# Ledger of designs, part 94: designed miniproteins, single chains, continued (3)

Each design is a single chain, and the fold is of that chain. pLDDT is the mean over its residues in the fold that is shown.

## One batch from the design tools (miniprotein)

Design m11462
Fold by ESMFold2-Fast:
Parts: structure tokens; sequence; C-alpha cells
Structure m11462 (fold): chain A 95 residues (1-95)
């Protein structure tokens, strides 16, 4: 149990760091669009930021709930699913 919880927490940290980097990249692109007077591009970049931030927050909360349920119910399968899910989400962020 504890070893798998640690693996989920390490993967969750990696995912959060990747999301933070992507949000910073989108913000820099938005600033550049605003400097160039491209309001439509700036609005699209803001939309992408809001969608990514909202979706990532929900994914993080879901994983945190799975960790809590695994601890309370003694169900390690929830941790195995969380590990697989986070690895897939991290891989998608690299694409």
Amino acid sequence: MEEKIKEVEELLKEYEEMVKKKLEELEEEKKKALEEGDLEKAKELERKKVILETASKLKIIGVEIDIELAKRLGDESLLDEAIKYLKEEIEKMKE
C-alpha cells in the first residue's frame, strides 16, 4: 500500500509540474499575441489555459480521492488504476 501511494504521489507531482509548464507557455504566447494586437489569438490562448487548468484540477482531485479511498477501504487496485491513469496523462502532455 504505502509504496504504491508514494508512486502515485510522485507521478501526481510530475503531472502537476508538466501542467504548470504548459500553462506558463500558453501565458507567454498570449502576451506575445497581445503585443502584436492579435486579440482573437489571445482569446483562444486564454480559452486553452482555462480548459487545461480546469481539467487538470479535476484530474488531480480525482486521483487524491482514489488515494483516500484506497487507504480507507484497503483497496490497492485504485492505486494501480491511478498509476496507469497518471502515466497515460503524463505521456499525452509530452505529445
Scores: mean pLDDT 88

Design m11464
Fold by ESMFold2-Fast:
Structure m11464 (fold): chain A 60 residues (1-60)
Amino acid sequence: GPKLYRAVKDVGPTTPAVLGLKKGDIVEVLKEYEDGNVLARSLKTGHTGLVGKDALEEIA
């Protein structure tokens, strides 16, 4: 199944490439990068973007 993570903190979209999140938002991780960032899709908004893996907690 999809790799599901929960945001552990709010994330502001500081650039167009960054996925904005609110604490508690659920995301699907699409790709993990070597620098500790992930490409994720918000299940709430459907938007995709980069987010630091430190902002996420695996739930599935």
Scores: mean pLDDT 82

Design m11465
Fold by ESMFold2-Fast:
Structure m11465 (fold): chain A 66 residues (1-66)
Amino acid sequence: SMAELLAKQQRALESLKKSIEEGDEVAVRAAVKELVELGLIDPEEAKRLLAEKDYEGLIRLIEENL
């Protein structure tokens, strides 16, 4: 359902935020992969933002698409 999708998207975003705070690059990449699978960001854009270390831009874009 759309409600279940939204809940998964919100949990994945919170996981991303926590991973960034902890400096866990492996967990950051895992959370971003889940957000791509949930349709909140395209894989090319995710790759670019991760390469740039633009975590603020990444979070903002995901929140805007949520």
Scores: mean pLDDT 85

Design m11466
Fold by ESMFold2-Fast:
Structure m11466 (fold): chain A 72 residues (1-72)
Amino acid sequence: MDRIEQAIQEIATLLSQYPLNEEAKLNFTKAANKLMEGDVEGAVKNATKAADLAGAPQSVKDQIVKIIKDAG
């Protein structure tokens, strides 16, 4: 699997523990698109917003940031 596709799946798995409303899902989709475009900073911004909207704790947000930076 592509390293970027793997990162997107890992983030999706982390967020699957939390209720994703439409705004959280939209921000996750934006993060995935940004990561595929090579925009690591944009991916971090949108993915952390998705996690925040889902009510994920800081530890999950930190793990998401690490996954994105390791993939980019």
Scores: mean pLDDT 84

Design m11467
Fold by ESMFold2-Fast:
Structure m11467 (fold): chain A 64 residues (1-64)
Amino acid sequence: EIDKEVLRALAEIYHALGLKSLEKGDYEGAIEDFEKAVSLYRQAGDDEGAAETEKLLEEARKKL
C-alpha cells in the first residue's frame, strides 16, 4: 500500500510540472499534469491541495 505522504509528494511534483507547462504556454500539458496532481492529492486525503490544483486546472482549460 502506497503511503499517503508519498502520494502527496507525487501530487506536488505533477503540480509543479503543470505550472511549468503553463509558463511555457503548453496548456494541454498543464491540463494533463494538473489532472494527475488532483487525483494524487485526493488519494492522499489532501483536499486543500486538490482544491488549489483544480483552480489552476480551470485556468489552464480557459487558455485552450
Scores: mean pLDDT 85

Design m11468
Fold by ESMFold2-Fast:
Structure m11468 (fold): chain A 76 residues (1-76)
Amino acid sequence: MKEELLRKAVELLKKALEYIEQADKSTDPQEQLELYRKAIELYKKARELLRKAGIEVSDFDSVENVLKKAEEALKK
């Protein structure tokens, strides 16, 4: 069960990074805002799953740093 939470969190974080990449490539400010909003929602869900799995996550952690922590936890 803990491993399932970690795997799901990693998938959500990877999707969040994909939305950030799409937003960075967009020339439409409204489209960029919508894509960043989607990334933030996925990031929040991933953080909740990581906390339930016993991984410490700071409110100031970047998406990339949180993804690294989740992947390291899966290796144990």
Scores: mean pLDDT 77

Design m11469
Fold by ESMFold2-Fast:
Structure m11469 (fold): chain A 100 residues (1-100)
Amino acid sequence: MSKIEKAIEEILSKLSPELQELAKKYLKQARDIAEKNGLSEEEILKIEAMLASMLALRSLHLSLDEVEKLMEEALKTMEKGLKEGKSVEEIIREMQRVLS
């Protein structure tokens, strides 16, 4: 397991069971989208780490339903950015703005 993978698992382990299930669902969806679009494992892990971190941060102030809505919006932002040919770095920045 890479250092980034360990960091993601540690973030997820500190969440409630309900938030862990939500996080796993959206991380899997993000990975599936990224793999379909030919992103490298390093790029996928960067996206997953950002999503896990932002989900954990936002869960401190938002309900489960509100977090789910933000994750859906972030994934739509990712899909749009990939279709438009944006760099992974630009997509991550746009997703962070949605999640902030």
Scores: mean pLDDT 86

Design m11470
Fold by ESMFold2-Fast:
Structure m11470 (fold): chain A 65 residues (1-65)
Amino acid sequence: MSPREKRIIEAAEEVFREKGEEATMRDVAEKAGVSLGTLYSHFPSKEALENAVKRAVLERLEAEA
C-alpha cells in the first residue's frame, strides 16, 4: 500500500468513526488533505474505501492480539 493510500485510509477511519453512514467522500478527501479527484483515483467508490478501512482496522487489531 502506498503512503498516500495509507493516509487516506487513516483519514477515512476517523471520518467514518465521527459521522458513520453520513460520512462522504468529500469529508475523507478534506481530512486526508487530497483533492476529491485524487481520492476517487485510489478508491473508485465509498464501498471500496470502507472495505479498505475495515481491512486496516482488522490488521491493527490482529497485531495487538
Scores: mean pLDDT 79

Design m11471
Fold by ESMFold2-Fast:
Structure m11471 (fold): chain A 108 residues (1-108)
Amino acid sequence: MITITQSPSSLTVKEGETATINVTASENVDGKVAWYKQKEGEEPELLIKDGSTRVAGVDSRISASGSGTNFSLTITNVKKEDEATYYFLDYSEAPPTWSNGTKLTVEE
């Protein structure tokens, strides 16, 4: 079973700054990884699939990179609308493994 560690658990950034969220996997994963955004009271929204492929309609300020055991999600020019909890999913094995998430807070 692959262990997923996402850091930081919480992150506060100012509007216009760059937010970076990192993931370390205990073993090499293939490109079957995804990033999700969940606002309080809403269903999780898929942002990135297959490692780095941005889903249609997702803002171009959001990008993902990484391979093997190290992955990152980067949000440039952060806006208040980016406030959410961000989750990483490894779906290379069954059952899929979810990260504990990162709560992003945006201040003016």
Scores: mean pLDDT 85

Design m11472
Fold by ESMFold2-Fast:
Structure m11472 (fold): chain A 78 residues (1-78)
Amino acid sequence: GVADAPPEVRRAIADILIGVGNIAMEKGDYEGAIETYRKAIEIDPDNPAAYDNLGKALEKLGKTEEAEKYRQKAEEIR
């Protein structure tokens, strides 16, 4: 499974998902972007970019408190 993959492979998959989420963001599909960024976090939970982008998507939906929580998590990992 993906959880059993080497860290480099998990990071590559997470980066692809971040890219897919970014496309959803550009299209205004903020809910789809959130779901995709959450999947990236599940695969590579130590990737700060996924948390930053999740926070941005949540902010677009007015979920400011949840967005701030994920931005703080991104800074903690860096």
Scores: mean pLDDT 84

Design m11473
Fold by ESMFold2-Fast:
Structure m11473 (fold): chain A 63 residues (1-63)
Amino acid sequence: MEKEKFKQELLRAIGEVLAAIGEVLDAELEIEKNPSEEGREKLKKAKERLKEAVKKLKELQSK
């Protein structure tokens, strides 16, 4: 029985996806208020983080 450990890992992965979504939304809002090179770079990094978080979540769900 590794169900509890799997559940914790799954919840952690879901949490990472939610956090990454929040970062993307925050970065998009910052760019809308004050467009800047730093803002665009922040958005790019946030999108990459979201991509990695989704990939990890999918890998966990496929097993």
Scores: mean pLDDT 79

Design m11474
Fold by ESMFold2-Fast:
Structure m11474 (fold): chain A 68 residues (1-68)
Amino acid sequence: SPVDEMLAMVEATFKELGDSLPEALEKELLRETLLTIDRLQRGEISPAEARARIRAKIAEARRAVAEL
């Protein structure tokens, strides 16, 4: 399902970045993921749009970590 795909992407990101990911960025990524899932479940966004949003947020987190 699109929800399972998004959760798997976020979990893989947390596993990859590990201790390099600050708690503030981890909480922000979790918050954005839950909001995106909620919007998808309410039919407010498409699965493609939800995946694109999560990919963008993961890219932002990766960039922030790389600049540390």
Scores: mean pLDDT 84

Design m11475
Fold by ESMFold2-Fast:
Structure m11475 (fold): chain A 111 residues (1-111)
Amino acid sequence: MEEEKKRREKGEILERVVRALQDAAYLASQGKVDEAREILARTAEELGLPEVAQRVKAEPDVNRAIRDVAIEVLRKLGEEKEHQEALAASDRTGGAGGAIGVLSVLAEKYR
């Protein structure tokens, strides 16, 4: 029962984060960079990551801000394998899609 509750809580967090990262990426693609950063900062604050929120508010590259949020969320949740996968994806592509993909796959595992 407690393990199922923890799994469900992680899944809900991951689903909310994935949606926020996808929304931020979409807004950035429309030239709405300030709105994208606001969503990312709010998401980080709601997850108890105020230092990440401050970094994303100052980050002009929304793809880098998305990667920062994704990486720190995985770290906070203790998802060591996925944290390393997100770091590797960020290093290879420079884009946000790899990091978002790692979180989306993890969210699906928790359902």
Scores: mean pLDDT 80

Design m11476
Fold by ESMFold2-Fast:
Structure m11476 (fold): chain A 63 residues (1-63)
Amino acid sequence: GPAARLARLAREAVEALKNGDFEKAQEIVDRIREEYGIEVEAKSPQELRELFERLADALAAGL
């Protein structure tokens, strides 16, 4: 469903950021904005990773 798809995108963004693949992480941010209308803003790659980790955890907890 939509929540499972969003959780998958969030996990893919975390993996991209862990690997230093900032281009892929930005593509995932853009896709989340387009598909869900969510603007993801962070001042650093570390903050962006933390936001996506929290999002994935919240979705896994059944939000």
Scores: mean pLDDT 80

Design m11477
Fold by ESMFold2-Fast:
Structure m11477 (fold): chain A 56 residues (1-56)
Amino acid sequence: MLSEEQRERAIELVKESSLSEKDKEILIHLIKDPETQQDAIEILKVIDPELAEKIE
């Protein structure tokens, strides 16, 4: 589970990424929910592994 600081950093990194606006909205929604934030990280590892490494 991400810390509060890691969660905020993850949201900002997703916002600044080259992902589509729709994918950004979905990922940010998943990251904001503690129950789904790990699923968001697993998705990021598949679609943008470099971004996932910057979060963790």
Scores: mean pLDDT 77

Design m11478
Fold by ESMFold2-Fast:
Structure m11478 (fold): chain A 62 residues (1-62)
Amino acid sequence: LREQRIRDYRAALAGVDEGIAWTQAELAAHADDPAKVAFYQSRLDAARTIRARLEAEIAELE
């Protein structure tokens, strides 16, 4: 049934949301280091893209 796939995608989405929150905190903590700002900003952009794809997959299964 679709329930297992929805549960797995929701677990993955929760993991991505935790990663985004952590990366935002790191970005704020290292705002004085341009290299770290660029690194964490690229990580945030990638994570937001993955998040959007997971949301689309969940929506298709609902």
Scores: mean pLDDT 82

Design m11479
Fold by ESMFold2-Fast:
Structure m11479 (fold): chain A 65 residues (1-65)
Amino acid sequence: SMVSDEQLEEFERLGRELAELSSEVEGARLNLQIFEELERLLREGNQEELERLIAELRARVEALR
């Protein structure tokens, strides 16, 4: 795989945290979006893109804390 399994797990964890910090409806929508993005990243993502997406998710989580 061209992407790190550790970083994929971090992406999923951050996505779940963002969903939990959101409204119930928005959280459900985010969970579906994160699942689709994980599948895409596993199939055709690269490490640089994954790191960028993790940074973006982290910033969104921090903004809601």
Scores: mean pLDDT 80

Design m11480
Fold by ESMFold2-Fast:
Structure m11480 (fold): chain A 69 residues (1-69)
Amino acid sequence: MKQEELRRRRLRLKAVLALTEKFGRDITAEMYRVALSALDEVLKRDPNATDEEIVQAALEAAEKYKKKK
């Protein structure tokens, strides 16, 4: 429904802002892609997860990607 899409867009925006704040100059396009992909998967698996849990999952995905290269 429209509400699910609005929530997804809001969460993606929050994740992008959090990624930019956390990584600053180290942020890459690939890190954004990995993080937003992880966010979408978490939201599909647990649509009742809190905003904080979903954004944290995106940040963790980006951290793991950065450590891998």
Scores: mean pLDDT 79

Design m11481
Fold by ESMFold2-Fast:
Formats: structure tokens, sequence, C-alpha cells
Structure m11481 (fold): chain A 84 residues (1-84)
């Protein structure tokens, strides 16, 4: 389970939110299958929903911010290339 949660975090860092969601879902299912106490399972589910919402919001914000930052850099690279 902890390994799956770590892989989900790594997938978020790589920008692969779909893979991150799959790993989180798999971790929750494993906890359910292993008979984890209901209180712990509910806490993990709440964290999963919170993380997915934050990841979706950050993905949109990061994509917008990266697009804004990369556009000037691409324009500079294009200008340098044309100036050669």
Amino acid sequence: MEELLEKAREAVEAGDLETAEKYLEEAIRLLEKQGTPEAVLRAVRAEREGLLEVYKKKSAEVAKELAAKLAPLREEAQAVYEAL
C-alpha cells in the first residue's frame, strides 16, 4: 500500500495524473481487501479525494503557468535561431 501511494506521488511529479489516480485507487482497494479498520480506511479515502482535487487544480494551474513561462522561452529560441 505505502509503495502504491509513493508511486502515485511520483506520477504527480512526472505530470501523469491519470497514473497517480490509478495507484491511489489500487491502494484504497488493497486496504479494503485486507480488512483495514473502517476509521483508517475512511481517513485514507478522504486523503485520496483531497489529493486528487489538489492535483487536478495544480495540474490546471501548473499547465497555465508553464505555458506562460515556456512561450517566451520558445519565442527567444526561435528568435535566436532566425538570427543565426
Scores: mean pLDDT 63

Design m11482
Fold by ESMFold2-Fast:
Structure m11482 (fold): chain A 54 residues (1-54)
Amino acid sequence: SLEDRADRLISELVPPHAWEAARKAARELLKKDPNASDEQLRDAILDAAEKALK
């Protein structure tokens, strides 16, 4: 599923304390563009994780 793709990237790239923010960002992107590339998902996930670490 689309959520499985996002969860895989989150588990690989993001520490657990930022997972909620990363999942929210990934879901928002997928709602706007269900065909978003792994690169676009990765960028959104990493941006959200960086902000959550502040």
Scores: mean pLDDT 78

Design m11483
Fold by ESMFold2-Fast:
Structure m11483 (fold): chain A 62 residues (1-62)
Amino acid sequence: NLLEEAKELIKKAEEALKEGKYEEAFEYANKAIILALKAKAPDELINKAEKLAVEALKKATA
C-alpha cells in the first residue's frame, strides 16, 4: 500500500531529523513525496512531506 509506505517514510524522516541525520531525513521525505503523489494522497500529507524535506535541507546547510 503506497499510502502506508508514504506515512512510514514520513515517520522515518521525522526520526532522522530528531537524530541530526539531515541527509537521511531529506531522502526519506523525498521518497514520501513520490509515494504520496503516486497514491493520490491528500494535499495535507504531501505538504507535510515537503515541509520535512525543506526543514532537513535547511538544517543540513546551516
Scores: mean pLDDT 86

Design m11484
Fold by ESMFold2-Fast:
Structure m11484 (fold): chain A 92 residues (1-92)
Amino acid sequence: SLEEEVDRLLEEFAERMKGKTPEEQLAIADEFVEKLKELFDKHGATVEEMARAFNRVVERLRELGVPDEVLRHVQSKLAEYLREKAAAEAAA
């Protein structure tokens, strides 16, 4: 249940963001991205599955009203990871 674990991670992330400084929010966002990568590795997620999860994450973060800076930071990190994984898959 990659989807269920991603949703749980998103709700944990949203809760952890409450009452934090911008610096702390960016640090929490970095930790969130690393945990998301670990979930993808744990489930053997394909690039297509990662892209679907990425889109769900971005949409959910927008709905939760996270600061634009945090949203852009997460999007940038996930897009970079997805590009690297797509390149590795194409090279294999």
Scores: mean pLDDT 81

Design m11485
Fold by ESMFold2-Fast:
Structure m11485 (fold): chain A 74 residues (1-74)
Amino acid sequence: MKKPKEILGERSERLVLAAFEDEGRDLSPLRAITDPEKRREKLKELQREFDEWVSRLLTEAVDKAIEDNKKRVA
């Protein structure tokens, strides 16, 4: 069986790639990287960007839900 660290890495990679692809981000440059080490470095960069982006989106979604709820109560 794969080590838990490798399983988490693969799951994290798939989730990040799926989320960026759903947002319409061009992942062609990442797919063109054939060097596994360079691809991992690029994925780490994308994972950090994803974490920041998700944090911002969650904050914005919560703020929007609060404002929408206030508009419906008013």
Scores: mean pLDDT 68

Design m11486
Fold by ESMFold2-Fast:
Structure m11486 (fold): chain A 94 residues (1-94)
Amino acid sequence: KKQAVVEEFLKKIDELLEKGYLTEEQAEVLKKFIEENPEALLKAVELPKEEKVKLLNEITGVDEEEYEEAVSTSELDRLRLLLKIALKLVEKEK
């Protein structure tokens, strides 16, 4: 379960790197974060929509409508939002 989610995101980062949406340095940093924080990433993915919106609102002031727009607009934006949620979860544990 955790391994499958980690592998899926690592593959997605590789795809975004190939498309030129990420630099090689950015891809490496993101992969390391995912590999070091697989539980935070899993929690971010599994959180109900209401909890995701709440955490994003604490970070950027994004509301539910803005969240819906972002996740429908691009795979890169969706990935960035999930990584922001995972980072916020790690921050709250510290």
Scores: mean pLDDT 70

Design m11487
Fold by ESMFold2-Fast:
Structure m11487 (fold): chain A 65 residues (1-65)
Amino acid sequence: EFEVGDIVQALKDIPKYDENTLELKKGEKVEVLKVIDDYFVEVKSLETGEEGIVPKEYLEIIEKA
């Protein structure tokens, strides 16, 4: 279960789909800012500080809040 403050990692390269989504590379770590629904989370890149929406299916929780 994803929660705000969780640190999660991209399981694969995730392309940018539109203006609201974030591009991530496999292994990139991001922080969960908001759980939108059962399919999507809003995240912040720990490297760049960029924010965007990413599908939960491509993410793995590494560290709980």
Scores: mean pLDDT 83

Design m11488
Fold by ESMFold2-Fast:
Order: structure tokens, then sequence, then C-alpha cells
Structure m11488 (fold): chain A 71 residues (1-71)
């Protein structure tokens, strides 16, 4: 069923964006000395983290909608 496929894709995309955000957060921790000296680069990574978290949230919401349709 297409809805089941869309649900799996939405759940997968949500997890992918969560993983991206976590990886970028870890990069900020590892590179703290560099980012403290380069605040513009730190802000760019922080903006990327926020974008990934926003995308993850959007796909999580889509997955919840699909689960309601399937249940």
Amino acid sequence: EELERELRLAEGDAQTYKNVADMEKKALEIGKEYFDKNPEMKKQVEDDIKKAEDNASRYEKRAEELRRQLA
C-alpha cells in the first residue's frame, strides 16, 4: 500500500535528519576551539543543525498523520 510506503519513507527521513543534527552537534563539540575562534562558521553549523531538526520534526509529523490514516 502506498501509505505504508510513505510512512516508511517519512520515518526514514526523520531518522536521517536526526542523525545529521546529532553529527553536526558532535562536530561543534569536537571543534569547539576552532568554532570559538570562528563564530561565523559556528553560526553556520548551528543554522544547519536547526534546519536538520526542523526537517526531522516535519517528517515525524508526516509519519504521525500517516499512522493515523493506517490505524
Scores: mean pLDDT 85

Design m11489
Fold by ESMFold2-Fast:
Structure m11489 (fold): chain A 71 residues (1-71)
Amino acid sequence: KEELRKELLKLIGEILRLIGEIEELRRELEEAKRRGDDEKAKELEEKIKELEEELKKLKEEMKKVSEQLDK
């Protein structure tokens, strides 16, 4: 079960990194919208969507590892 704990910590690290990237992009998106930069806002929304999909996959992996640790 120690190997699963190491995998869980790695996933947590990746999740935290992606959350940080998404938050940074969301701030840039707010600034772009405030500025009326529709093109940049669209690009940022697409990038945020891609990172949110990656985050969802990592959270699903983390859930599976957590379930294995709970057994």
Scores: mean pLDDT 82

Design m11490
Fold by ESMFold2-Fast:
Structure m11490 (fold): chain A 65 residues (1-65)
Amino acid sequence: MAELRREMMELAVEAGEVYKEMTEEQRSQINELFSKASKALNDKDFEAARQYIEEARKLIEEVKA
């Protein structure tokens, strides 16, 4: 759905803002989560996409702490 794609885009912007503060491992994880969410959206697996988006959001919040 358009809402999940928009949410993923907003999270990508937030990830970009804290990207320099991330470790290389965290950067790899966030990139992998966005890749998996994008694939799930293309496959119309909205539940999996939502889960990957929430995991990405949690990782971004942990970086901000």
Scores: mean pLDDT 80

Design m11491
Fold by ESMFold2-Fast:
Structure m11491 (fold): chain A 59 residues (1-59)
Amino acid sequence: MAQELAKKGLEAAKAGDLETAIEYYAKALQIATGASEEVARKEAEREVKEFEEEMKKKE
């Protein structure tokens, strides 16, 4: 289900597993919006990258 996949993506991102976060977000976007895998992955990468940039404040 899209909500479960989005939840797992957020948890992975918080744990620092950005690749897993991208995979789960992409799957959630495909289910929720009907986007192609490539489009969903691109959007997921953007969302996760923005989250990563916020975390880099610690550096």
Scores: mean pLDDT 76

Design m11492
Fold by ESMFold2-Fast:
Structure m11492 (fold): chain A 59 residues (1-59)
Amino acid sequence: DALVESLLKRHPSEEEATAYLREYAETNLEELEKNRELSLKIREEKDVEKAKELYEKLA
C-alpha cells in the first residue's frame, strides 16, 4: 500500500506510523471503506434498479 509506505518513510518509527494510521482510520479509512464496499456492490449488482439505489447512497 503506497499510503502506508509513504507514512513509514515520513515517520520512520513503527510506533509513530501505527499511531498515525489509527487516527487516520478513525476519521478517514472508515468513510473510504464504506465507499469502496458500496462501489464493489454496485459493480457486482446485475439489477439496474438496485444498482441505482446503491449509487445514490454513494453520492
Scores: mean pLDDT 60

Design m11493
Fold by ESMFold2-Fast:
Structure m11493 (fold): chain A 77 residues (1-77)
Amino acid sequence: SLEEAIAHLREAIAAAEAGDGEAAAEALRAARGALGEAGALTPEVEEELKKAGEALSAGDYAAAAEHLRKALELVEE
């Protein structure tokens, strides 16, 4: 559901803010799946999730959290 997708996005943000790249990546994967099932994986959301994943891979947790927050804002509108 969309509610589950939002919960996973919030989990990913919290993990990124904590510097837990593994937990953040897992939550991001779960959020992406839930967004796809809910029909909420728009091109703008997809782009922000892609940027968040790239930031996590680079160890830039601040940038990852920022992109995840942007994805959350797009989904909540």
Scores: mean pLDDT 86

Design m11494
Fold by ESMFold2-Fast:
Structure m11494 (fold): chain A 64 residues (1-64)
Amino acid sequence: SKEEIRREVIEKLLKIAAETELELAKRNKSLVDEAIETLKTLKEEYPELEEYLEKLIKELEKIK
């Protein structure tokens, strides 16, 4: 369905955004806390991405 295609596109875009947040935080540690907060919010709104986002959050927490 068109809804399933939209969901898959949104998931891909969210994964790109989440990985971008991690990359930016690695380059500038002052962004780590805001990146963690953003990914935690995404995890609550998109529970299907929970496992993926949790891995990125753990990497951010190690940088902190």
Scores: mean pLDDT 81

Design m11495
Fold by ESMFold2-Fast:
Structure m11495 (fold): chain A 70 residues (1-70)
Amino acid sequence: SMEEALAEIARLLREDGLSEEDVERAVRSARTLAGQDLETARIGLELELRRLGASPETIARIVEIFERAK
């Protein structure tokens, strides 16, 4: 489910060292993007995660989880 995916995304971002504020922001963004088409959602999520300073490895894993749940 998307809710399970968002919970896993939050966990991965916390493990990657993001602050709770940035984790909440990323999850909020992902939830909004879940209603968009796949290409727009993927691009938007990658851009937001990069801006928040998530590692490339974490971003790749999160995008895969998000796309499977969408």
Scores: mean pLDDT 86

Design m11496
Fold by ESMFold2-Fast:
Structure m11496 (fold): chain A 61 residues (1-61)
Amino acid sequence: SSEELEADRIVLRVLFEALRNNWSLEEALARLREELTKAGFSEELIERSLRQFRVAYETYR
């Protein structure tokens, strides 16, 4: 869906910012949660995005 695509774009942007600025996983997840909440995404989509983010962050750390 278009909402899932928009959430994925936010996930990638926050991932890039976290890696560039050397944020901890905890800081990056908190920032991502805030961004997705402000964007008005459902709780289910937020939780899916946070899980995807964790996997990506651990891969590129």
Scores: mean pLDDT 87

Design m11497
Fold by ESMFold2-Fast:
Structure m11497 (fold): chain A 76 residues (1-76)
Amino acid sequence: SEKEEIIRAAERALEELEELAKKIPYDEEVEKLLEEVRRALEEIKEAKNREELEKAAKEFVRKGLEAAAKIVELLS
């Protein structure tokens, strides 16, 4: 199913993001952003229809990129 495939892809993306975050010292803003990404993943899982799933998936991508950008900044 579309939802199942999106969940698997999102879970893998979050795992990669968390591994990237392990390369920096603890940062409160990064941890907060990671919590927002985890929340967005839960919204994908809770989506009841295609429109909710699309909205939740877009939010996950947006939040994931915000977290990734902050981590990359701290790696520099």
Scores: mean pLDDT 86

Design m11498
Fold by ESMFold2-Fast:
Structure m11498 (fold): chain A 79 residues (1-79)
Amino acid sequence: PEMKPLTKEQEQQARDLLAELGEKYGVRVTESALNVLLNALAQGIPFEELKRVLEEIAATLPPGTDGATLVAVAVAELQ
């Protein structure tokens, strides 16, 4: 527990966001997707900006898009 860079609240927000993207846009939610998103938050990318960009990108992609790929694209766009 001492080695985790993020708060439990941030981890829960990331999980909830991925679940919402999966339900609303058909994104494939995996542990890899969660790990990429948590890593982005740990690097200091604001959650609100990630959520906004992820929603915008997900709306333009076909159902079944891999969640880890989606998060990686959003992170690249914000850097």
Scores: mean pLDDT 79

Design m11499
Fold by ESMFold2-Fast:
Structure m11499 (fold): chain A 58 residues (1-58)
Amino acid sequence: MSLEELAEKLKELLEKKDYEKAVELFREFAKENNREDFLKLSDEEQLKLIEELVKLFE
């Protein structure tokens, strides 16, 4: 999954207010891409990064 594809899916989940699913998807992406730094973040911190990532690709 590319960052662009991830951002599109995350945007859909944020629009639906499915924050749990958005965090889950982001964690799976971080794990696949060996981003341990992202996996150490709290769910709240991950949501903030998700929102910023979506804004970057709008």
Scores: mean pLDDT 78

